# Designed miniproteins, single chains, continued (4): the designs that were tried, part 10

Each design is a single chain, and the fold is of that chain. pLDDT is the mean over its residues in the fold that is shown.

## One batch from the design tools (miniprotein)

Design m12329
Fold by ESMFold2-Fast:
Structure m12329 (fold): chain A 93 residues (1-93)
Amino acid sequence: SDDIDEGIADILTALGDKAMEKGNYEEAVELYKKAVEITNGRNPRALLGLGKAYYKLGKKEEAKKWFNQALDVARERGDEELIAEAEKLLKEL
């Protein structure tokens, strides 16, 4: 069920955010990656989180990849807030 997958992705994304706050960036990558995988790469918040975690690990090329994917998904959804956040993060690379 898409609703169940989105609910699990939201929990995984929140756990990733907590890992980011603690400086546990590798753990954050694993949590966000699971959220991305269960939503088939279509959850823009999980995609932004994954990019942010890679950026903190110094992996700028990986961060750029995931920010671009988040931007594409946010544009498909018409989510102006997430579009603006993804564009800002891409400019900061």
Scores: mean pLDDT 88

Design m12331
Fold by ESMFold2-Fast:
Structure m12331 (fold): chain A 65 residues (1-65)
Amino acid sequence: MEESRVAARMAGLALRAVGLVLDNAPVEELREVLEELEEVAKQSSDKEAAQKLVERVRKLVEEAE
C-alpha cells in the first residue's frame, strides 16, 4: 500500500531527527532529514498529519540554529 510506505518513511525520518537531536548532531544533518521528510510528506494522503510532523522537525532545526 502506497500510503503505508509513505507513513513508514515519514516515521523513520522523524525518529532519525529525534536521534540526531539527542546526539547533538550538526544542524546540517537535521536540515537534510527535514528536506527528505518534506519530499515524502508531499506524497501523503493525510496532509494535516504530514504537515504537523514536518512542522515538529522544522522547529527542531530552527531551535538548533
Scores: mean pLDDT 78

Design m12333
Fold by ESMFold2-Fast:
Structure m12333 (fold): chain A 107 residues (1-107)
Amino acid sequence: MKKKLIHVSVRVELDGTREQAERVARLIAEKLTELLKKYGAKVVSTSYRAEEGRATVHVTAEVDQSKADEVYNILKKEAPKLVEEAAREAGVRVRSVTVNVTITDEP
């Protein structure tokens, strides 16, 4: 079956230290991975960066071509909610969230 790669990048600006940003980034990565697995995607890579006031998370998953659009739409809808959940669990206030989702044939 023909496969696609789906890339999700989440950037969060928050009121917090680098250590708090790192915790938020880790929680977002975990929640995104579980969401992707729930919808049949195979997570290929996960990375995150933390800075004072900012967390960035990048997840790449492999999905069947026939499901790529469905997974894209779910990520666009659910990723902002997962960010709010992660921030709440970490006890951090979110200032802004940017979610970018891209589908590619190449890594």
Scores: mean pLDDT 86

Design m12334
Fold by ESMFold2-Fast:
Structure m12334 (fold): chain A 66 residues (1-66)
Amino acid sequence: YLEEIVKLLQEAGIPEEEARRLAEGVVAAAKLGDDVVLRNAQAELQSLGLPEELARRIIELAKEAA
């Protein structure tokens, strides 16, 4: 799932190194089960230009990866 998240972020225009860092952070947040951190991560992805539906899908994949 980590590589799937990285791929989705790159398709949204985020460079590979940044995409991998973001993917690792979202998966780590999901492992902690911190809903506030996950909500903030979704908002951050949207602020980077991702559509809400794509940001939500990334959070869902991170939960499956955890």
Scores: mean pLDDT 80

Design m12335
Fold by ESMFold2-Fast:
Structure m12335 (fold): chain A 67 residues (1-67)
Amino acid sequence: AMVKLSIQLLPGAQTTRDQVRDVISQYKGYITSEQGDRLQAEVPAAASAGALAALRKLPGVFADFQK
């Protein structure tokens, strides 16, 4: 099963976008949508807590489970 994540970047943080993609790929997920500073991703359910914790450690990143 896959879990959806919602990710918000601070304005102008273009390098952080690449770091977000790297984290998602590390946790065997993929980006499903990019709209400016908002990203959506899917990761395996077993990896979701680890992926979310890793994303939240990135500078200027706000991440949570998508409702």
Scores: mean pLDDT 80

Design m12336
Fold by ESMFold2-Fast:
Structure m12336 (fold): chain A 61 residues (1-61)
Amino acid sequence: MKLTPRELRVLMTLGRLGVATQRQLAEALGVSQATVSRHLRRLEARGLVVRTPRGYRVAAG
């Protein structure tokens, strides 16, 4: 699967945090919430992340 460097960074950060909101990811990555939202949407479409009531998490396991 082809991931951009930014998509991979989102996944790695999410793996570190376990579960995180768009705001928390934006702060951790130093980007806007809109940028994070776009990357999360693509990752969710690929089945790599899932949305939970507490935020987003990596889909694996």
Scores: mean pLDDT 79

Design m12337
Fold by ESMFold2-Fast:
Structure m12337 (fold): chain A 55 residues (1-55)
Amino acid sequence: SMEEKLEKAKATLKKFGLEDLIPTVEKLAETDPELFEKFLEGLEYLLEFEKQLKA
């Protein structure tokens, strides 16, 4: 669901110290869900990249 995706995005932003972006991302999820989905995909790439850097 969109709510679950938004919660995952918020958690990822907090993990990377990007909490200041949360209000903007919440608005994006409401105004442009398609662009929000693409943004979430980008965050997933960042998580994979971080995992590889810690290996």
Scores: mean pLDDT 81

Design m12338
Fold by ESMFold2-Fast:
Structure m12338 (fold): chain A 78 residues (1-78)
Amino acid sequence: DLSEKLKALTRAGAPLEDLAKALAAEKVLTGVIDFSGLPRPLSLEEAAQLVAYINKYLPTMTKENAREVIDELVKKYV
């Protein structure tokens, strides 16, 4: 389950940039981003950085590579 993998990354303390990669991959795979899995309310600076990272990685994501990106992040942090 993609949602469970994203929550596991958050619980493992993955850095904001890698959480953003996972959210960009989720957008490509499902058409939506679920922000409810984030570890806590973000500061304005953290929220801006997260959006910047999502926008950086979103154009590099395809349906083919998005699953691999999530699986590699899960392997790295979980």
Scores: mean pLDDT 77

Design m12339
Fold by ESMFold2-Fast:
Structure m12339 (fold): chain A 62 residues (1-62)
Amino acid sequence: SDAERAARARRGGEGVLEALRSLGVENPEAEKLARQAIEAAEAGDWETAERYARQAGEALGF
């Protein structure tokens, strides 16, 4: 469950980075938050990863 939550948060961060590439736009805040979500997820900290993934999505307008 915790590993699955971390994996979902990682996919969320990756999704934000992919959206930025697809749109061809610069959003340093969303990119930083998305990378922090991925890093936290890789460390197994699903709570921090979920929070950063949510904030990254919000910064991108999701």
Scores: mean pLDDT 83

Design m12340
Fold by ESMFold2-Fast:
Formats: structure tokens, C-alpha cells, sequence
Structure m12340 (fold): chain A 59 residues (1-59)
């Protein structure tokens, strides 16, 4: 889970939206709380649509 979180955050910082979403989807299956944390980071970085999609995956 932690490795997926680090990878998703790195992809968000790189602006790689689709790749970040795919890794966040995997993270949501194993640790939805960490996926929600990634969504918060995406929102702070200026990707609110990505954050919304990650939050939906973590429900």
C-alpha cells in the first residue's frame, strides 16, 4: 500500500493524471484510507477532478 501511495503522489507531482488515477485505483482496493490521503494531495496540487475520482474509488 505505501509503495502505491508514493508512486501515485510522484505521478501527481509529474502531472501524469491517467497514470496517477490507475495507481490510486489499485491503492483504493488495498487501503482506501491511503487512497483518500492521495486524493487530498491531488486537490492541493490543483487536480480537483483527479481528487474527486480517487475519492469515488475509495468509497
Amino acid sequence: AEELRKKAVKLIFEGKYDEALEIARQLAQVDPELARKVAEIARKMGYPELADEIEELAK
Scores: mean pLDDT 82

Design m12341
Fold by ESMFold2-Fast:
Structure m12341 (fold): chain A 80 residues (1-80)
Amino acid sequence: MEEAKKLLEEARKALENGDYDTAIKHAQRALELAEKEGNPVLVAEAYRTLAEIYIKKGDGKKANEYQEKADRILKELGVE
């Protein structure tokens, strides 16, 4: 789980700096690793990170798609 968490941290740093392309790359890589590791909490975190990045880019449709994916996973886990 360390690599996926590290990539999410790097994605959030890139987002903070306005480097949306780097943020997307790191978040997508984190998603891939979280899925491979079978960690649904990290999968949801990666989707939420992607949604936030696309909100900042002005792509509301893509942001909504990722937010819905994250919400579905968290709901299945009993998280809100």
Scores: mean pLDDT 82

Design m12342
Fold by ESMFold2-Fast:
Structure m12342 (fold): chain A 70 residues (1-70)
Amino acid sequence: MSLEELKAKIRELGEKAAEAIEEGDLERALELLREAAELAKRAMVEHYGADEKEAEEKMEEVIRETEAIL
């Protein structure tokens, strides 16, 4: 998957998550944000040369922070 395809999918998932939050479906919003985080981790490893472990730790941190505000 290209970087542009990853960016497009992440953006689409983020928009769907925002809609879910607006509808009060926080469980679905968290699920969509988790999918976006997985794609962001992939982009970091494949296109930005990030270490897989470092990318995974950053993804987990973002998910944890998001879960704390939902």
Scores: mean pLDDT 76

Design m12343
Fold by ESMFold2-Fast:
Structure m12343 (fold): chain A 75 residues (1-75)
Amino acid sequence: DQSRQNHMIEKQLAVVQAAIDRTSEKLKKEMDEKLAQYKENKDKQNEIVKRYQETLEQLGADLKAEKERMEEAQK
């Protein structure tokens, strides 16, 4: 039943998305703390923000790749 498999994938992806959201909030808090530590170093602040953004983009890409892989496996 393809419909049932699709619902299972959606449920699994929702759990993964919730985990990503919690991780994102934690990463933002850690970023804010690091920015406070390096308030006098503009280059370091830019690096910290860039790493945070890259990590969020990677998490989003991983979620998309996992969804595509699951959909491909069900064909």
Scores: mean pLDDT 76

Design m12344
Fold by ESMFold2-Fast:
Structure m12344 (fold): chain A 59 residues (1-59)
Amino acid sequence: SSEIDEISRRREAGDPEVIDAIREGRARLDAGASLDDVARELAERLGISQSAAREILTG
């Protein structure tokens, strides 16, 4: 996905918005939050689809 490729490039470049959003999302999953809720929040925060957000969180 072009969205996933863009986020991967931003993460490799050290973009703190991307890095912090993914870290916070994964921490919420570890704390027992639902994947759907975390993916929706990540999608809103990064301006991507929920599908791309789910793949980022689980990849």
Scores: mean pLDDT 86

Design m12345
Fold by ESMFold2-Fast:
Structure m12345 (fold): chain A 100 residues (1-100)
Amino acid sequence: SKAVEHLKKAEESFQKAADYARAGNREQAKSYAIEALKHLREAGDALEKEGKRDLVINEVIPAEFLVTVGLAALDMGRYDEAVSAFQAVADRAQKLRDKL
């Protein structure tokens, strides 16, 4: 499904965001996190069109909040917190794909 394709791209990009944050590369970490957030939102839109609004509210929206936390951590130079946030979103995207 289109939701599965977007979740896969979100997972891959959040994993790259975590990897760059771990390396201290703020610019690349932020770039990949923003790209991943676009895919996460596109997955949410696809799920809503499929009648799965409960998954959007319970899984996608909380994951978007974690992205905001990770981006704020990058801006504060808290790279370990950014890594944890982006890894958590990648793991949530994978787990949501497994349910679809």
Scores: mean pLDDT 88

Design m12346
Fold by ESMFold2-Fast:
Structure m12346 (fold): chain A 78 residues (1-78)
Amino acid sequence: MGFEAGIREVVELHKDDAPFLTEDGTVEYLTGEENYERVINVLDRAAEEFRQAGRDDEAESIRKARELVKKYYEELKK
């Protein structure tokens, strides 16, 4: 539960300003292989749980975060 809340805030912040999302410091922490797989799995479960609760807005934010994490990981792994 902690990870989804943090990522959601990051995505929401980046939606408005996006100050640190492209920063190396933030990305370096996110690009951990073990963390990457764990985050993706947690986000998938959280999004589904929020949808069942009727929190469509939050579920959408989590889905977007999932795509961003995947893209950043692929680019950085390059």
Scores: mean pLDDT 58

Design m12347
Fold by ESMFold2-Fast:
Structure m12347 (fold): chain A 83 residues (1-83)
Amino acid sequence: EVEELFLKAEEAIKAGKYEEAAKLAEEAIKLLEKSESLEAKQKRIAATGLLAIALEKLGKTEEAKKLFEEAEKEFKELAEEIK
């Protein structure tokens, strides 16, 4: 389910359907919020990145920048946890 949403979001970005991509990425983030596993954290970071890309393409540049910064911070925190 989550992986299907992720793939659909990527497909939507490739097709230029950025509003659809943003909604699919948001749905994936919602489903992953309840899990504390490393795999879920990695997928949530990736979904946040997809959302940021979609918002950037929709002209929501400031919102996209904040999401990219959030994803980068969470990625660094996860990388420290894996060490």
Scores: mean pLDDT 79

Design m12348
Fold by ESMFold2-Fast:
Structure m12348 (fold): chain A 117 residues (1-117)
Amino acid sequence: NLAQKLIEEARKELIERVMRKYGTKDRKEAEELLEKAREEGRERLKKIIEEHKLSPELQLLIKLAIAHAVETLDFSSLEARIEAALRAHELGLSPEEFAELLARAEREGVDPTSLIA
């Protein structure tokens, strides 16, 4: 099944990214670090929504920014990604357009705010 193979390869690449970032060769440790990153992303999202009482549309873009930080294991640029979400909302970008912008920023190694006019 092609779909199942693609999902397994994506998971393998993500685990290998975790192993490289944290300098571990233990797959189980890498999986635990990934789950910890997901939990941190969830807590940060909850805090932002609660403190700022954001619109549902803006909440969705911020969810995408935090999800991208979890997938890339990079919370050092989380503020820049949230700023990009705010700017995307001001410009009326769809969630799909914003997700592609975040993916492009990662591929090009640039701050996502630099890709927003």
Scores: mean pLDDT 72

Design m12349
Fold by ESMFold2-Fast:
Structure m12349 (fold): chain A 104 residues (1-104)
Amino acid sequence: NLEEALQRALDHTLAVLRETIANPSVGRIKLAAVNLERLAELAREYAERFGDPLYARIAELAARAARELQAIIKPDDSTLSQADIDRAVAILRRTLAELEALLA
């Protein structure tokens, strides 16, 4: 069920973003990017099928955030600098705030 999958992806993504912001690590940042990609895919599919402009915006936001995070992640996770982690956390904070505003 697309609606159930989308709701679960949204809830799980919000939880992952909050946890990653509170306790950032390369692994958590990578997990956040993967969750945002999945949310973007499901939200885009829902928006296309039902003409829902809210989920079109959620899809765009999640896809953008995932791309920005993937650009920071290097092939060797151990080489990620503190500046790269700080940049990732800033992206996550902005994305969480924008998602929460859309859902208000």
Scores: mean pLDDT 87

Design m12350
Fold by ESMFold2-Fast:
Structure m12350 (fold): chain A 75 residues (1-75)
Amino acid sequence: MKEEIEKLKKKALEAVDNGDFKTAAEYLEKLVEINTPYALKKAREVIDYAKEKHGFLSPEIAKIERQIREKELAL
C-alpha cells in the first residue's frame, strides 16, 4: 500500500501543478478511501502544497480537506 499511496500523491501533485483541481481531487479522494493515517497525511501534504502554490483552496479540494479532518477524528 505505501507504494500505491506515494503514486497517488505524485499524480495529485502533478494535477495541482497543472491547475487541474478536478483530477487532483480524484486522486486525493482515492487516498482518503484508503483511510490509513499515512494515506491521510499524504493527502494533507498535497492540499497544503496546493494552498501554497495557488494562494487559495479550490472547492473540490476543500471538500476533501473536510473529509480528511472527519476521518482523522474517527481513527
Scores: mean pLDDT 81

Design m12351
Fold by ESMFold2-Fast:
Structure m12351 (fold): chain A 69 residues (1-69)
Amino acid sequence: MSAEEEERLRRELEEAARRLIERKREEIYARYGEDRDKAEREAEEASRRLREQFERLLEGLLEAHRRAE
């Protein structure tokens, strides 16, 4: 994978992560509407887990490419 392809992949995954995190936060706030304290904790944890998941996905793709070389 070229450096430009890696950068494009990173950008696409980062954008996808942002959209998923934002949507997930909206879902959590809608579910816990009256309990902002719970909504905020759940949203923070969900956001962190989603970012970790996307980072692992990117690392896995880069590792697979390195093994193929």
Scores: mean pLDDT 76

Design m12352
Fold by ESMFold2-Fast:
Structure m12352 (fold): chain A 89 residues (1-89)
Amino acid sequence: DRKKEIMDRMYELEQRLVEVMRAAREIDEQDPATGARIRALAKEAARRLGKGMQYLSEGNVDQAEKEVEEAERLLEEAERAAREALARL
């Protein structure tokens, strides 16, 4: 079931967003510029997930999948930035 797979993926990404935002708060104390960049990426990823949910509610599975893929890409960028910043703290 493609819809269920997309929903499961969205749930996983929401959990990763929580962890990235936690890391951004820790980073913000010593590197506010990097913290701000991570928050910007996380906010855009969250916006993409919201669009994905909207498309799923409309039955547009293909567009929902594309929004989820873009959210994953943005989140991976945020996670990479967070790991690099935390390694320097």
Scores: mean pLDDT 89

Design m12353
Fold by ESMFold2-Fast:
Structure m12353 (fold): chain A 67 residues (1-67)
Amino acid sequence: SEKEREEKIEKAVEELLALPRAPNEEQIKAILKKYGLSESDKKEVLKKAFDKEVEEGIELLREAVLK
């Protein structure tokens, strides 16, 4: 189902963000394979990971401005 696909994408995003350094292509492929995700799902996973990183960056900037 679409919900199951979404859950797999979310888990892949969390695992990608949990890596101690910026993920390389092989690490990204390994995570996608682990959750049974395809190359077409890769764009969505990467975009969600990017959006989460941007949100964290915006919060840091907000805190800096409020000081």
Scores: mean pLDDT 76

Design m12354
Fold by ESMFold2-Fast:
Structure m12354 (fold): chain A 74 residues (1-74)
Amino acid sequence: RAEEVRKLGEEGKEEYVEPLIQALSDPDPEVRVAAAKALGEIGDGRALTPLAQALNDPDPEVRKAAAEAIAKIS
């Protein structure tokens, strides 16, 4: 799952933005980290609000990935 999510970010297609935003709510923190990184690589501004919410994630790696993704988009 996390590997599949990372590959979506590498492809960089805008059609993947909505599925990746949904993946930020996945029960697996590894999937949420991968989704945040993928959204940062795509750079679509639609991800900014979901990523800002991910800054409050209980997992520190998810918070770090969200902060890095926001920096790439902004």
Scores: mean pLDDT 80

Design m12355
Fold by ESMFold2-Fast:
Structure m12355 (fold): chain A 120 residues (1-120)
Amino acid sequence: GPTPEEVKAAIDEALARGVDFEGAMVLAKTAAKYGLFDYAKRAMDAAIERLPEELARLTPEQLEVFKKTLSEKLNVEIKADSPEELAEQVRKLFEQVKTPEEIIKLADALLDAYYAARRA
């Protein structure tokens, strides 16, 4: 597979070109898998900056599916009544992350919630 230096270069290039929510999440997971915690955090930050716009595209019913799925996957209470409040709560969860493994767990939970909501 690629070297850590090649992974860093690919993430820098992708973030410079712009990425959507799913793309940024995939980059965050890839960086975390390589132990590149600062790169994983930069990619996750880019994903979370896109999250209010993505959540605003959901119906109220889809937003509830997102909240429920995220709550179940992370085993945390999600207290948010708007897309903006939900994105802020996700930002606070991200700020508590201390390891690459926790980036992967948060990214997987967010992607599962995103896909579940889009299917509702």
Scores: mean pLDDT 88

Design m12356
Fold by ESMFold2-Fast:
Structure m12356 (fold): chain A 56 residues (1-56)
Amino acid sequence: SELALAVYLASEQYELAAKVLVQSADPEDALNELADKLEVSNEKKEEILKLINELK
């Protein structure tokens, strides 16, 4: 799941990334860990978090 999430974030497949993240115990922490490594902008992080909230 971690590898899939990294691939989705790197390829800008944010809807698929959000679907993986919503299954995590802490989606925000999981996103922050990989976003720092993959240089995901704060604007894109907020969009992904919004998608996660819509999937709840």
Scores: mean pLDDT 76

Design m12357
Fold by ESMFold2-Fast:
Structure m12357 (fold): chain A 67 residues (1-67)
Amino acid sequence: MSPEARDALAKGVRLLKQGKYEEAVEWFKKALEIDPENKAAHFVLGLALRQLGKTEEADKYFAKAKA
């Protein structure tokens, strides 16, 4: 993945570890703006959405992570 997408993804993961799920979602979405087909970003966005109780939306991103 691009260095910019990787940096955005890393910021999101740090926020997930802090329990800041809404902020993590924003950073994962930024990673996808840079690299729209990034499977890792789709997967971790799904995880963050699941933690927020948005299970149907999370499943959509898990499907995209699987291609």
Scores: mean pLDDT 81

Design m12358
Fold by ESMFold2-Fast:
Structure m12358 (fold): chain A 74 residues (1-74)
Amino acid sequence: SEDELLGKVAELVRKFAERFAEILATITDPEQARAEFDKLVEEFRKELVELGVDQETADSIAKVLRRYFDEKLA
């Protein structure tokens, strides 16, 4: 059901947030932090599609996350 999909997406978002916080807390090199964040966003995008989120929505989410990092942290 869509509720089951939303539950899985919510868990994936939680894991993304935890890994993102770890990158910010542990990586002191800005270029390395950027590279690890880009990998994290790409894996998140792929996992969303694998869970049944449509490609266009997953791509849009990834673009928003990358833009946020570029404008605020890079």
Scores: mean pLDDT 80

Design m12359
Fold by ESMFold2-Fast:
Order: structure tokens, then sequence, then C-alpha cells
Structure m12359 (fold): chain A 89 residues (1-89)
């Protein structure tokens, strides 16, 4: 299902953010940037799938919750990305 695929993408994106934070901690800012950007792309794909599900079922609370979770996590990933770019010199 679209929501099952969206959930898998969110889980993968969360793993990428954990890897990005580890790379940031290790001073590998280039790797942290790449992983954070990849996580953002995965969250964006998850939002697209959840929005498609919501178009078919406008009252789908699970789809709305997944969109909100992904949007919040894009914000977090953006902070990680910004910090990694600032520290990369």
Amino acid sequence: SLLEEAKKLIEEAKRKIKEALKALEEGDYEKAIELAEEAIRLYEKAIELAREALKENPEDEEARELILEAEINIGIAGIVLGLAKLLKK
C-alpha cells in the first residue's frame, strides 16, 4: 500500500539521519551532508505517497500523521545539513 511504502521510506530516512549525526560526530562533514540530503529526499517521497493516499481517502488520519511526521523530520534533517555545511571548511 502507499502508506506502507511511505512508512518504510520514513524508517530508512531516520536511519540516514542517525548515520549523518554519527558522521558529524566523527568530523566527516561531507558524509553528514550527503546522508542528510538523502534523508530529506526519502522524507519528500514519503510525503508524496501519503498525499496520494489522502487524495483517495481524504479522511485518512494515518496519511495526515505520516505527512506531519515527515515534515517535522525534514526540518530536523535541514538543521543537521546546515550545521554540517557550516563546519565543512
Scores: mean pLDDT 89

Design m12360
Fold by ESMFold2-Fast:
Structure m12360 (fold): chain A 87 residues (1-87)
Amino acid sequence: SINDQAQQLRDDFLNNVDSVRNSSTSVDQFVQQGTQIQQTGSRQFSDLGRQAQSQGDQSGVNYVSSVMQQMTDYYIQQVNQVKQNPP
């Protein structure tokens, strides 16, 4: 389902952000790699949202938007944490 795909993309995004945060030796390195992960995630969610729209699945469109917001909030939180506690 659209919701299952959104959850999978979210889980992959969170794991990738966590991996990059844990392996980064500087704030700049984390932000550079994290930005690429965010750009990839944004494209994937845009495609999924468009797919939900084409199916007339308004609940799926709303869910995809909600999950995108959760991903954005998580990334911002991780950036702030890395800036406050640099590696």
Scores: mean pLDDT 85

Design m12361
Fold by ESMFold2-Fast:
Structure m12361 (fold): chain A 78 residues (1-78)
Amino acid sequence: VPQEELDREVEAAVYLIKGVVSLLAAERATDPQEKARHYREAAEWFRKAAEVSTPQDRPLLQQAADEAERKWKEAEKA
């Protein structure tokens, strides 16, 4: 595997993990402002993962980002 290809795979995996960790933090948070912040972070990481991912994986990551963004906006209204 070329180093450039491996670096892209590692970068995508790191962004995905950060997104999942932020999403879990949001789900566990009880304060609406803290919940909104974590959902916003999750959306940002999932969008970064989508940018470096394959065309096949990109729609799923974009969907995850859109869902996190919706939950972020909902939490801000609370």
Scores: mean pLDDT 82

Design m12362
Fold by ESMFold2-Fast:
Parts: structure tokens; C-alpha cells; sequence
Structure m12362 (fold): chain A 55 residues (1-55)
């Protein structure tokens, strides 16, 4: 799959999540934001970007 498509879907989920939070549907909105973050992370891994954990 194209990592660019995953980033596009991540952006859509993020926007939907923000809208839901503004409407008071906080739990559902957070769920969409987390899904978007997951998609963006998978896209980054597919592109071979290094993963650094600050400690």
C-alpha cells in the first residue's frame, strides 16, 4: 500500500476526531484521532524512518 494514502487517511481521521470533540463526543473523537496517529505511524515505518524514543 502507498504510505501517502495512509497519511491522507490519517489527516481525515484527525479532522473528524477534532470535530467530534468540539461537539462534545470526546471519547469517539479521541478514538478517531488515535486511529489517525496509528495510520501516520505505519506510513512512517513503511518509509523506513528511524524510531527514536526520548527517555
Amino acid sequence: MDPEELLKKAEEYYKLGEKLIEEGKITLGIGYILRGIGLATEAGLLLGEPVELPK
Scores: mean pLDDT 75

Design m12363
Fold by ESMFold2-Fast:
Structure m12363 (fold): chain A 72 residues (1-72)
Amino acid sequence: MMPAEDLIALLEEELALETDEELREALREMIEAVKAGDLEKARELAYETQVALARRLNDQDVLAKLEAARAA
C-alpha cells in the first residue's frame, strides 16, 4: 500500500495542476481524509471523483468498470 505521505504529495501535486473548482474541492477533501487517517472516506471520495470525471469525458467503459468494482 502506498505510504500516506506519498499519497498526500501526489494529491497536492494534482490539486496544483487542476483548474476545475469542483475537482479541486474533491482533492482537498481527499487530502484531509488521508491526513485524518480516514482511508475509507478517502477511497469513497476518490471513487466519486473518478465517476464525475468519467461522466464529464463521456467514458462509458470507465464508468462501467467503476460501477462493477464498487458492486464487488
Scores: mean pLDDT 70

Design m12364
Fold by ESMFold2-Fast:
Structure m12364 (fold): chain A 62 residues (1-62)
Amino acid sequence: SLSERARALLAEAERLLAEGRAREAGKMYQDAGVLSVLAGDEALLARAQAGAREARKMDPSL
């Protein structure tokens, strides 16, 4: 499902962010956000948006 794909992307994004790979994490959070909107899953969208903000704080050039 779209929600399952969004959760998989969120898990990968969180791993990349923990490794300091902010640009790669940011792209995964963006993709997860799109899938969350299409799935109508507001909790997953909120998680993707929060992660994207953390990635941008780590790399403001994003």
Scores: mean pLDDT 87

